# Designed miniproteins, single chains, continued (2), part 60

Each design is a single chain, and the fold is of that chain. pLDDT is the mean over its residues in the fold that is shown.

## One batch from the design tools (miniprotein)

Design m6066
Fold by ESMFold2-Fast:
Structure m6066 (fold): chain A 65 residues (1-65)
Amino acid sequence: SAYDKYMSAALGKDGRSGPLGHLIDPATGKSKWSDEEIRERVRRWGEAAGASEEEVEAIIEYLLS
C-alpha cells in the first residue's frame, strides 16, 4: 500500500534505519525533537521523496502518536 511504501521508505523496514528513523529513540519511543520540528522534517523529506500530503500526514501521525 502507499502507506507501507512511504512508511518503510521513511523509517526503513526495521523502523529505524531509514532517513527519518533517527527522529524517534527506539528504546524509549520518544524524540528529542519537538512536534513542530518533526512535522517540518517529515514535510521536507516528503517533498524530496515525492510523497503526497496525505502520505506525509500519515507518517507524522505515526511518529507523534
Scores: mean pLDDT 70

Design m6067
Fold by ESMFold2-Fast:
Structure m6067 (fold): chain A 77 residues (1-77)
Amino acid sequence: SREELAKRIEEAVEFAEKERPEITISVAIMAARVFLKLGDREGARRMLERAEALVEAGQGSEAERRELEELREELEA
């Protein structure tokens, strides 16, 4: 179900934050893209906000920061 898929995606991001913090931004970006393809703009926004918080904390590559900026523009359109 969509609800169960959303829960699993959020659990995967949470697991990455706990066990593999270095990949969390990439995982959250992928999760946001999946939510957008499913038409779940709220789920996508939550994933984007989590990744943006990590960028504000000083994490993330230039490529990841660019992807987040593109994702934000898509969500605001």
Scores: mean pLDDT 83

Design m6068
Fold by ESMFold2-Fast:
Structure m6068 (fold): chain A 61 residues (1-61)
Amino acid sequence: SARDALLAEVERARAELEALWRAGRISDEEYLRVTQEVLARLAAGDVEGALAVLREALAAA
């Protein structure tokens, strides 16, 4: 489904963000902030918003 495809993109983007954090390219504070916002959006059913937050964070890193 379209939702399952978006959730797969969220998981991939989260893995990429974690890799940048582990490489020291994003601060602990920023990684936690982005992760908390993503989880809150997912809990609210806003998968597209969660993906947008991740894409913005990845583009800024």
Scores: mean pLDDT 89

Design m6069
Fold by ESMFold2-Fast:
Structure m6069 (fold): chain A 72 residues (1-72)
Amino acid sequence: MDPDRLLSDAEIDRTREAVRSLLDALLKRAEQRGDQKAIEAVRKSREEAERGLEEIERTRRSGVVQVVIDGG
């Protein structure tokens, strides 16, 4: 078994939530400061993170999961 390749749904979900929460907090902080550069940087990072997460979900739905058949 390769632990780097096998992630639980809960672990993926937790990672997604952590990343989104962090970016949301950074965006709010940038907005409160009125820092347009920081706002744009966070928005760009959020777009890239969202794309990466969507790609992971698309790959998961396409069956990138190794199922071990026991006894056969």
Scores: mean pLDDT 69

Design m6070
Fold by ESMFold2-Fast:
Structure m6070 (fold): chain A 67 residues (1-67)
Amino acid sequence: SRAVILAAAHDVRTLALEKGEPELAELGERALLSLPTEEAVQLAREVVDLIERGELEKARELLLSHL
C-alpha cells in the first residue's frame, strides 16, 4: 500500500534528520518507493534499527544496495 510505504519513509526521514543525515532521508525515500510494500516495510525496520544504534554507514550501505 502506498500509505504504508509513505509512513515507513516518514519514520526513516524523521530519524535520519534527527541524526543530521538528510542524505539518508533522501536515500530511504528513493529505496522504499522502489520496492513492493512487504519488502519496503522490512527494509524500513532494518534501517530504523541501524539508525537508532548509531550505525549510520551500515544504514546508508543497506539503502544503496536497494537502489
Scores: mean pLDDT 84

Design m6071
Fold by ESMFold2-Fast:
Structure m6071 (fold): chain A 84 residues (1-84)
Amino acid sequence: EVEKEKELLIEAIEKVKKKATPKEQAVLDAMKKVLAGEISEDEALEEIMKKTGLSEEEIKKLEEEVSEKVLKEVEKVVEKLEKE
């Protein structure tokens, strides 16, 4: 079940990325890598800082905003799967 949840999150992230700003895309890419176990949270923060030039506080706010968008997309994907 964890694998299915992870797959849904990755799909939602990809959909959000299509409408995202370059800064949001950097956060979403880092989130995908953390979910995949490719990088740590510390490495993700460094990657976002390098791509966006934002401070830790700004990144945290942006992460919260994009996380909300990802969760909304997950909800839509789940609904679509139930409706066929």
Scores: mean pLDDT 77

Design m6072
Fold by ESMFold2-Fast:
Parts: structure tokens; sequence; C-alpha cells
Structure m6072 (fold): chain A 77 residues (1-77)
């Protein structure tokens, strides 16, 4: 439990920092994914789908970063 939470936080922090370079909205999407993952797997998957759709509207760099963030978070669930 504790080790899983630490992995989720570490992954979230890394991608949030990278997302902030693209814009504050991207960093916010990444932090939301991390918060959802800490709650439960279903919440993470639901928010992940929404974040991917939102990021596609923001451009290809945002879409790629959010897709990588979703995959990385799911890998440590």
Amino acid sequence: AAARAERIRAVTAEFAARGAELGPQIATLVRGLGDAALADEAAARELGRGALAAAEAMGPEAARLIAEAVAAVEAVL
C-alpha cells in the first residue's frame, strides 16, 4: 500500500513537472490523474480517458505527454 502510493506520487510529480512546461492546465490534468490513482484503479481509468480526450484538443505535445502519464500511472496501479 505505502510503496504503491509512493510510486504513484513519484510518477505524478515527474509528469506534472514536464506538463507545467507545456502549460498549467497540462500539469493540472497530470495531478488529477495521480489523485484519482491514489483513490482507486477505476477512478484512475475514468479520469485517464477524460484527460486523454482533453489533451488531444490542446495539441499533439499535450496529447503525447498525457498518454505517457496515463500509461505510467496505470503501470504502477
Scores: mean pLDDT 80

Design m6073
Fold by ESMFold2-Fast:
Structure m6073 (fold): chain A 73 residues (1-73)
Amino acid sequence: PDKLLAEAQKLEIKAIDALGKGDIETAIKLYEEAIRKYQEAKDEALAAGNTGTAKYLDKQIAKLQKRIEELKK
């Protein structure tokens, strides 16, 4: 899980950098990749019976999904 979480966080940082450069399309794609990594981490947490971690990851995924929606306006 730690590796997937680190990869997701790195993608979020890259998305913020892309936003700073005015590249909204690239930022959206990077946030979508970060969501994919968080979903993989959630699946691992659920397979391990860690429902608390899975619930936390659901909140992170929802937050990034909202960010993408705002960027598409």
Scores: mean pLDDT 84

Design m6074
Fold by ESMFold2-Fast:
Structure m6074 (fold): chain A 92 residues (1-92)
Amino acid sequence: MQLPPEVLQSVREAMEKSTKAAEEAIERMRELTELIKEAKEKNPNMTEEDLKEMYERMVKAFSELSADEAFEKGKEIIKEMEEKVKKKEEEE
């Protein structure tokens, strides 16, 4: 899955503020993008709004945290969203 253009620009802007960690942040964001793609494949009912929420939370994490901390936070965000989608399906 490709990042939405607006989200990609926001991510790049946030990374500029963390110049020393820019390369690490780019690598971590790429890894998180693959994890989001896997989560979407496992959870077809995940909406575009859910995806945007995950990306927005990740952008904020990268702007406030180190690359490694933002990556761990990103993984937790993905897990939380997967669990939310699954619970919504089961409750119907």
Scores: mean pLDDT 74

Design m6075
Fold by ESMFold2-Fast:
Structure m6075 (fold): chain A 94 residues (1-94)
Amino acid sequence: MRFARGASLSALAAAGAAERAGGEEGRKGAERAREAAERAVDAEGASEAARGAREAARAAISQPGRVGAQSGAAAGSSAAGASFSAVLAGGEPA
């Protein structure tokens, strides 16, 4: 339970960073990461949250300029945290 919750919180952080990066892709990445975070109640859900966080980080990095670079770095850090939490929950890293 605790580690799946960690993956959820990290995925929500990645979603926030992707949303700050802006653009349609950033918003879509944020939405998918939030949906995955809601399912992070077991190992499978934690793995999905980690994948959603990584997708949000990829979307943020794709945005041009300094905001995209800064938000991408923040989302990437959160995605790494989500992956770590997913592994501890018995799931897979992203």
Scores: mean pLDDT 74

Design m6076
Fold by ESMFold2-Fast:
Structure m6076 (fold): chain A 84 residues (1-84)
Amino acid sequence: MPSPLEQLAARIRELVERLERGELSREQAAEELARLVDEAVRLLDPESAFEVLREAAAARRALDDGDLEAFRAEVERLLAILRS
């Protein structure tokens, strides 16, 4: 059975894929990412939660700037924290 963090990581990856396929607007992607990040930080120690929130803020800024390449890069950093 995948852990709750592995399930959240899979949902975040699916979010990125749906955004890239044009199935989600940037606004919808930002809202869904914020929800998934809120779930993740409740399961993490304070140090990991801080790092996740920092990368999530950077990902949100990339979406607001329309920079999908930067968004993907920040999400990959966030996913690396969830795997540690």
Scores: mean pLDDT 85

Design m6077
Fold by ESMFold2-Fast:
Structure m6077 (fold): chain A 71 residues (1-71)
Amino acid sequence: MNEHEQQAVRHIGEGVRKEQAGDLDGAIASYEEAIKHLRQAAEENPEQRERYDGWIASVQKRLDELRQRQA
């Protein structure tokens, strides 16, 4: 894994743990950081862009679902 991919994995893990603890604000922040790192990974690795775009979409969907729960 490249550095940005590794950072994204860590932030996703933190987001999951925070969700399990009921910290929705913290989970949202962690998933936003994960998406930032995945976008950077996609920009630096165009040959892997489809994989990263799919991963970003999955994290974004979860982020959107959490934001809807707060509304």
Scores: mean pLDDT 84

Design m6078
Fold by ESMFold2-Fast:
Structure m6078 (fold): chain A 86 residues (1-86)
Amino acid sequence: SKAEELGKKAVETLREGARKGRELAERGDTEKARQTLLDSVREAEKLAKEGIEIAKKEGNLDLVKEIAKAAVEAAREVGELLEELE
């Protein structure tokens, strides 16, 4: 469904952001790494909220929980990386 696609895209956005952020940090581009991670969180939040809203309208509470949990877990990894960058 569209809600599942949006939820998946939100998680993929966070994972790609973390990957790119780590690569930039390894090159010493700390500010660019931080910006990339923050941009990924903002974009993923928009995608996850849209997916959750669609799932709610469809009455699929299990999908709402699945999208929310997956997004929170992926965002936690990005948050840990942001803390490492100081």
Scores: mean pLDDT 85

Design m6079
Fold by ESMFold2-Fast:
Structure m6079 (fold): chain A 74 residues (1-74)
Amino acid sequence: EIAEILEKLSGDKEEAEKVAKEVEEAVRQGDLDKAKQIAEDFTFKAVEEGKASLEEAMEAGKEIVKLIEKMYEE
């Protein structure tokens, strides 16, 4: 699910899957701040590189944060 959101934002399936795994690993380690930072860095870079609009990045970021928080609570 995180990988799917990142793929839609960047158009790069391999990079999205790699970043999603890093986010999931941070959540598994209990480091929510790191998980959110990894996702934020990726969305900012997508905007900087012209792959996504600021609006698209903000929407994706909000959805990913909700997923991170849900995974941590479960």
Scores: mean pLDDT 80

Design m6080
Fold by ESMFold2-Fast:
Structure m6080 (fold): chain A 78 residues (1-78)
Amino acid sequence: LVAELEALLREAIAASAPAELIRALGNLKDAAVFLEQGDLERAREMLELAERAAATLPPEQRARIQPYLDRIRAQLEA
């Protein structure tokens, strides 16, 4: 998950994607890192920031990152 999100973030930056998409991907990557470390509090904080950034995206772009939001949320609730 972390490596996948890092790759997506680097591709978005290289493509000069909208700042909101870069922010959402960055916060998702950080949430995944904190999950791997067992820091559930910081993982939740990063997920909330990612959700807020995602809410500002066009529906098409939001739909593309929604699976990652859902996956991190599911892991936090497990």
Scores: mean pLDDT 82

Design m6081
Fold by ESMFold2-Fast:
Structure m6081 (fold): chain A 76 residues (1-76)
Amino acid sequence: MEEALELAKSLSIEELEERLEKEPSATTATALMMKALEAGDYELYLKVLERMEKLGIKLTREQIDAVLEAFEKAIK
């Protein structure tokens, strides 16, 4: 979880997209989804979810909770 937060702070959306393409992981996907939601880019958020489902990569409960918190902040 801490790693996902650090990636979201350190990398741009473009850098996170490239990282997810080259080295797909739950951590990178979580960071990218959080950052996409903060930017109001719901299309990118959905694209990341679809990619994770296709790859069979499942987020941890803590990662899901972090993404949901970012979503709640984005809709306010």
Scores: mean pLDDT 79

Design m6082
Fold by ESMFold2-Fast:
Structure m6082 (fold): chain A 80 residues (1-80)
Amino acid sequence: GPLDLVEQAIELARQGKLEEGARLLIRGVMESDAFSVEQKIGYVLRAIGILIDYELGLISKEEAAKRLIELAEEVKKKLE
């Protein structure tokens, strides 16, 4: 379910698999009934923003992983 997807996203981010982690996090957010449309848009844009900052070289891979894990943990707390 959505919680399992978010937990997998955290593990992928810990492995430095940022794009795969972000994709599972976005899927978990979108498939969950716990969030309003506005909350879903906010989480999706935040996940995409982390990937863009990393691809543009604005942040390190380690910083991108940290931010993605922090975002996923925030989402996970709402799904508990």
Scores: mean pLDDT 91

Design m6083
Fold by ESMFold2-Fast:
Structure m6083 (fold): chain A 52 residues (1-52)
Amino acid sequence: SGRDLLLRAVDLGGEKTREYIKQNPDASAKEIFAELARNIDRALAELKAQAA
């Protein structure tokens, strides 16, 4: 279950990060990576809360 939640969080975080890139075309690779990490962490926390 934890692995499946993580894979779903990666998918959701990736989608949100693609939207960030469209809104922030001048964003650096470092900024994009940091945003991706934050979006994955947020999605994972939300999915864990919904599963509890």
Scores: mean pLDDT 85

Design m6084
Fold by ESMFold2-Fast:
Structure m6084 (fold): chain A 62 residues (1-62)
Amino acid sequence: GDAEIEALKEEVIELAGKLGGEVTAKVARHEIDRLEKETKDKEELIRKLREIKQILQAQLGL
């Protein structure tokens, strides 16, 4: 639901910041906002955010 999307957005932005610092976190926030506005299917948006989170966690060795 909407709460899950908001939580995933925050988690992705935090992980992006850990990986590449403040600039990367700002870029991630902008791209997530764009993706959310352009993606009508909430289930697809959640899937994409989960995939991005998993990739970032793997990059950080989590």
Scores: mean pLDDT 81

Design m6085
Fold by ESMFold2-Fast:
Structure m6085 (fold): chain A 91 residues (1-91)
Amino acid sequence: KLSPKLRAEYQRNAEGALASVAEQNARDAELQTVKAEIKELMSKTSDEEIKEKLRNALTLVQRAELSGSAARTDVLLAEAKKIIKEAKEKI
């Protein structure tokens, strides 16, 4: 049995250095979901300002998809989600 200290250390190393297969699959699914949501919002709005913000969010998702780092993907996804939330408030 692993001690609580060793479990915490392994968890931190996994989170910082390498995502688990389950975490990677969840991240890939979230990337596709966010991308689909951006495209749907772009089709629903006629506001050019909102469309430009959504295009910027789509660019962030594309950069997240190309990222070889789980930490970078998470940061880019968070930024894209913030833009989506702001766009939804204006629609």
Scores: mean pLDDT 75

Design m6086
Fold by ESMFold2-Fast:
Structure m6086 (fold): chain A 55 residues (1-55)
Amino acid sequence: SMDDQIQAGITLDQLLAVSSPAQQTQLVTELGQMLADGWSDQQILDWLQQKLKQQ
């Protein structure tokens, strides 16, 4: 949904802000693979939120 897309973008920005350059590369690469594999906005948001909790 649009709300999930917006929240995913905000969560990604928060993750990138607290991540090292190596972690940023890893996050962007994994996100790109998930998008290519057809993961839903909700699944991507859930994954990003889980990653943020681990930081």
Scores: mean pLDDT 81

Design m6087
Fold by ESMFold2-Fast:
Structure m6087 (fold): chain A 79 residues (1-79)
Amino acid sequence: DKDTQLHNTAMDARQRALDAKARFRAGQMSADDALAVIQDSLATIQQQLAQATDPDVKQQIQRLLAEVQAILAEVQAAA
């Protein structure tokens, strides 16, 4: 269903943010490049959340949003 697809898209975006953080920490990606990927992932998750209608799916996407927000803050602090 649509909400399942929205959640899967949000999970994929969260994974991209985690990968960007990992590459940044390993010295394989610049802070600017990592921040761009994380910010794009954050925007994607926010877009999925705005479209979600199932309360359980909405809550799951909100948790992913909070996780990516924390990743953004960690990379910004280290940049």
Scores: mean pLDDT 89

Design m6088
Fold by ESMFold2-Fast:
Structure m6088 (fold): chain A 80 residues (1-80)
Amino acid sequence: MSKEEQIKKAEEALKKLEEAKTREEAIVYTMEAGSAIVAAAPGNEEVEKLVEEALRAAAQGDLKKAIEYLKKAIELAKKI
């Protein structure tokens, strides 16, 4: 799968996350977005840290922070 396809998957998962109504949905969509982001920028430690922070925020119920970290990770992955 191309980097562009992985970024598209991450953006689609992020859109689902923004519309998530339950914590369970938020965690699932954060995991889907994070997996795609890491696949788009493999071995980039800054991207991996942003994804880990997003997952932590989602697990704690902080949807706003999870979205902010994922948006930063997507933008960084696009620049690589």
Scores: mean pLDDT 85

Design m6089
Fold by ESMFold2-Fast:
Structure m6089 (fold): chain A 147 residues (1-147)
Amino acid sequence: ADALAQAQANHNQAAQNVANAAKLLADLALEVAGNKELADQLNALGDQALSGDIDTLVDAMNKLIDTATKVMELAAKAVAEDLSKADKVSSTLSSFTSNMNQAADNIAASSDKYAGKANDLKKKLDEMSEKSTKLLQEGLREGFKKS
């Protein structure tokens, strides 16, 4: 009984973390990258995370991480044109990765069955974060050359 209640609480917390991550990335896609279609797609993934079961949540997380690389490529190009955007891009990447790591931890805590999937998500998130950091560094270098 207590274990089931805790699993539901962990699932609810993970869903909220993913929805928060989706909104952060959607706001970056709209406000910095200027891509409304991508922002709408990211918001839809957040809605999917809130309404689905845990397998739906894992699927939404995988799609968010895949989409994050595209958002960061566009955001890095925006930083190359306007260095004032760099702080927003950096803080959004940090907040996105934090929310997604918390979601993965909560998924793992909900059931031993999901520990492997949570570890795979964390590895994919680390790979995305490394690529995104390199993209932002390139955008900053180009921006400094233009300034």
Scores: mean pLDDT 88

Design m6090
Fold by ESMFold2-Fast:
Order: sequence, then structure tokens, then C-alpha cells
Structure m6090 (fold): chain A 69 residues (1-69)
Amino acid sequence: DIDSLRQQLQQLIDQLPDEELQQEIRAFLEEYDRMKKRHPSDSPESDKFFLERLISYLERRLQRFQERQ
């Protein structure tokens, strides 16, 4: 369910340390926007699949950032 995925993503964002990781997330979201422009989704399945990939990648970025500290 898209709503569940969006809620999960929001929880991850809320748990992020503020400054450096916010900038990393901004860069990632800009890349997401570029991808959406290059390949706009016409179906909810594409959006759901991309959200799942986004969440997974964000978790990896968060883990890497936490280890950096």
C-alpha cells in the first residue's frame, strides 16, 4: 500500500540527524526528481515499486552515515 510506504519513509526521515544527512537526502531527492522527469510513471505499480527502492536505498545511506559518526 502506497500510504504505508510513504509513512515508513516519513519515519525514516524523522529519525535522521539534521545537518549533513539532510543535505545528502536533498541530493538524493534531486536525483529522484531527475529520474521522474526522464521516466514519468503512468501507473501506481511503478510508483509503489520506486518507493520501495527509495526506502531501501535511504536505509543504506542512513546506516553508512551513522557509521561515519
Scores: mean pLDDT 66

Design m6091
Fold by ESMFold2-Fast:
Structure m6091 (fold): chain A 86 residues (1-86)
Amino acid sequence: SSHIEDAIKGVEELLEKALEAIKAGDKKSAKRYANLLTGFLSLSSFGRARKLYDEIVKAIDAGDYEKAMKLVKETAELTISQIKTM
């Protein structure tokens, strides 16, 4: 379905923006893109999305950018996996 392909592309674009913001040390933009990514995941798994967002924010605030990048990648992979099962 083209709608599924468009949804996956949207998640991939948000992931790229989140990773760029984290690498740049732009904590405000990193949190914004992480919120959008976990927002998509929350449509299928609210509790999991909330926990991931809290962990991402803690990593960003601590300056643990390696952990923050790992968690946003995990969020995107989980979201894409859910979209593919629709």
Scores: mean pLDDT 85

Design m6092
Fold by ESMFold2-Fast:
Structure m6092 (fold): chain A 81 residues (1-81)
Amino acid sequence: SPLEERLELIRDTLLSFTRDPALRAELDAGLAAVREAVRAGDLETMRALLDQLIARHADRPSLRRLLEEVRETVLRLLAES
């Protein structure tokens, strides 16, 4: 689906931002959980997971900005569905 393709591109972009294996694993797991919520049609869980991921990285301004753009993109694509 266009949303799943967009999430894959977002994942690649976010993971390219860091070389820290622990941070990469955390971001990958978080995005995988978001993808599963989208597939299940559980929009409330999806929103909560994105908000949690943003809050977890609030101390990293560049990463926080990218995650906020991810949230906006996902919400926009869901509104278009």
Scores: mean pLDDT 79

Design m6093
Fold by ESMFold2-Fast:
Structure m6093 (fold): chain A 92 residues (1-92)
Amino acid sequence: SKREKLKELISKLISLPLEELEKLIEKADKKELEGDKAAGLWKTLLLMIKRMKKEGSFNVSIEELVKNIEETLKIKGISLDKLIETMEELLK
């Protein structure tokens, strides 16, 4: 169910207004500068979502995006739990 929770988070982020996405990007950037690698990954993902939303094109499915995230987590040594926890903190 952690994978399903990640899908729900991504779906929520895709539905957010641009102004809220920009606020999350700023929060993620600050957390990355403090040494949070999971925040750095979220910053990259949020920037991609913002770009797709501005261009009016979503060329990637949520399933494909989740698979790419899982592969990146393995490469960077970040747990799925840490990734989810970091976004829950950013959304507070």
Scores: mean pLDDT 84

Design m6094
Fold by ESMFold2-Fast:
Structure m6094 (fold): chain A 87 residues (1-87)
Amino acid sequence: SREELEAEIDRLSRTLGELVRAMEQAFAAGDTAALQAAIDGLNEVISRLEELARKAKEMGDEELVERIQQMIDTARQLVDEARARLA
């Protein structure tokens, strides 16, 4: 249902926020292992959001698909920024 998808999106949104904070702390500390762990977590969030986007598309919920896609785009940008710091 839409309610179940929204609940999962809300959970992933909270996880994304936690990963952003972890990434910021890793940058401040110069902790490359913690930064890599944050990247791995962001990639997991992206994978789960892609699954939810497929489900939303099957339901014909274009607004929800767009919301999920924006979250994916944000998470991908964060991965790119973190990877640039490791290179």
Scores: mean pLDDT 87

Design m6095
Fold by ESMFold2-Fast:
Structure m6095 (fold): chain A 55 residues (1-55)
Amino acid sequence: SSSLLAELRELAARAPEAFAQFAGADSAEKGIELLERRATDEQIAGAIAFLRGVL
């Protein structure tokens, strides 16, 4: 999960607006915070897949 979060943070930094919208958050930082607290590794992997598709 730490490895997945590191990758998510890297990708979210490259597409912060798209990630914030995907996460339903006001910012990329808030989106990361929400996923870190509430999401499963599977959900984090889904967010990574989304970001890879838009990058």
Scores: mean pLDDT 82

Design m6096
Fold by ESMFold2-Fast:
Structure m6096 (fold): chain A 84 residues (1-84)
Amino acid sequence: MEEIEKKLKETRELVEEMRRLAGQLKDPRHRKAAEQAVKEGEEALKEAEKLSETDPEEALKLAEDTLEGARRAVEMLRELVKAE
């Protein structure tokens, strides 16, 4: 339970960083990609929270995969901002 909650909290912080980076992007295509990443992160967070009530092991796996994906997305968006 605590491990899932910790990973979901970190993922929420990364999704907020994605929103901040999206606001810094000047290329409309880059902004659209950032907005899509935010949406996917929010949907994955909701699914992981829902799964935590019925299947904690699957919820933990989803939380881990979502956190890794969010970290990669933030890194890629930071590179896009620097490239502009």
Scores: mean pLDDT 83

Design m6097
Fold by ESMFold2-Fast:
Structure m6097 (fold): chain A 70 residues (1-70)
Amino acid sequence: SAALKAALLQQAEENRQKAARLVDEANRLGRQADASSPEEARRLIAETARKVLEAMKYVVDAKELERLAA
């Protein structure tokens, strides 16, 4: 239905927005790591990796929702 298609595309857009915010956070943490001690940098790199993986999941979910809406 047209209503279902619209709902799927709305959820896809929401997931893409969540992914974009996580990428922005990862970029900020990456820059912070560059200015940090080796010990703190390791912690920040781990946080960056977690945010990138979460962003990837949202992108994959968005692509699947867009495919279902097509």
Scores: mean pLDDT 91

Design m6098
Fold by ESMFold2-Fast:
Structure m6098 (fold): chain A 87 residues (1-87)
Amino acid sequence: MAARLIEEAERAAKIVKEVSKNKEAVELFEEAAKLVIKAAELLAAAPDDPAAQAEAQKLYNEGMTKIKEAYSLLTEEEKKAIIEAAE
């Protein structure tokens, strides 16, 4: 599971960087990917630790918030292109 989350986060950040010319949006997606990767690594390192699970959930939620902020900076055409590239 953790390795898949890391792969998906890295792929999403790469797609956004290729599709969008908005540097601020790209940077927010890259920051979100780093947060998701940290969450996945924390879960992989301490799968049975409730404190680690809580911290991972917090990092993941922070990443999702940054993705929403990044989407607010994109044009509708760029949003569509990112979704199509991710398929």
Scores: mean pLDDT 76

Design m6099
Fold by ESMFold2-Fast:
Structure m6099 (fold): chain A 85 residues (1-85)
Amino acid sequence: SELEEKVSKIPEENIKTFARELPEDYDFSKPLPQEIIEKLKSKGISEEDIKILYEYFRKNPEKFKELHLEAQVEEGMELIKRAVG
């Protein structure tokens, strides 16, 4: 789809950052709070990419839950790696 093609052009790190910064049970039927948009922009994600990812996950909420879980696991593994050396 056109939306999937647009998502494929977004850097993987930006997709992971978007998934990580939102709560697992985020209700995509509601617009993103401005505070979350500004936080994502401060991490290097463009407003256009934020809108594309929002629309994609609004249409595919199960994919958001999967990516959010993966991003949380990756963060947890990095914390363990730092603690163990």
Scores: mean pLDDT 77

Design m6100
Fold by ESMFold2-Fast:
Structure m6100 (fold): chain A 77 residues (1-77)
Amino acid sequence: MRAEEERRRREAERIAAEAVGRAGLATLEKGIEAGRRALEEVVARHDSEAGRIAGEEANRRMKALEDYEKKREEEEK
């Protein structure tokens, strides 16, 4: 946990290990399913964050264009 590289690896391992641990080691199939679900949740969270950033950038650019157009219309009238 002291090295940044180790911390990132440890966090990924913890997510997978916790999912497997909660499902128990009774059956390998249940462990695999729990791990797969945990990875899907991690991917969904990352995708939502990336989507938010992209959306904010697109909205900012669109708003700048709208503001510029409106100012021009007001000046020309």
Scores: mean pLDDT 62

Design m6101
Fold by ESMFold2-Fast:
Structure m6101 (fold): chain A 87 residues (1-87)
Amino acid sequence: MIKTEKIEIKSEEELKKYVEERIEKIKNSTDPQEIASLYTKTVIALHEAYKAGIISKETVLELQKKINETIKEKKVDVPIVDLNPPP
């Protein structure tokens, strides 16, 4: 695996910026497939940052809530990925 859309997030600030940029793209998109792709990539980035200890579980839930609300506002049937770790 050489080249993918790998985002090296080193801080909570970079992650928040990344999430905000993806939310703006989702808000401006009318293509359900593009919206689904943006959502999935953002959720993966949140999960990776959480696993790396860059952000707290509280911050993950806050950012995931923001993106989920954006998806709900667009009224697009996107499969919601639950990345919450088991209790």
Scores: mean pLDDT 70

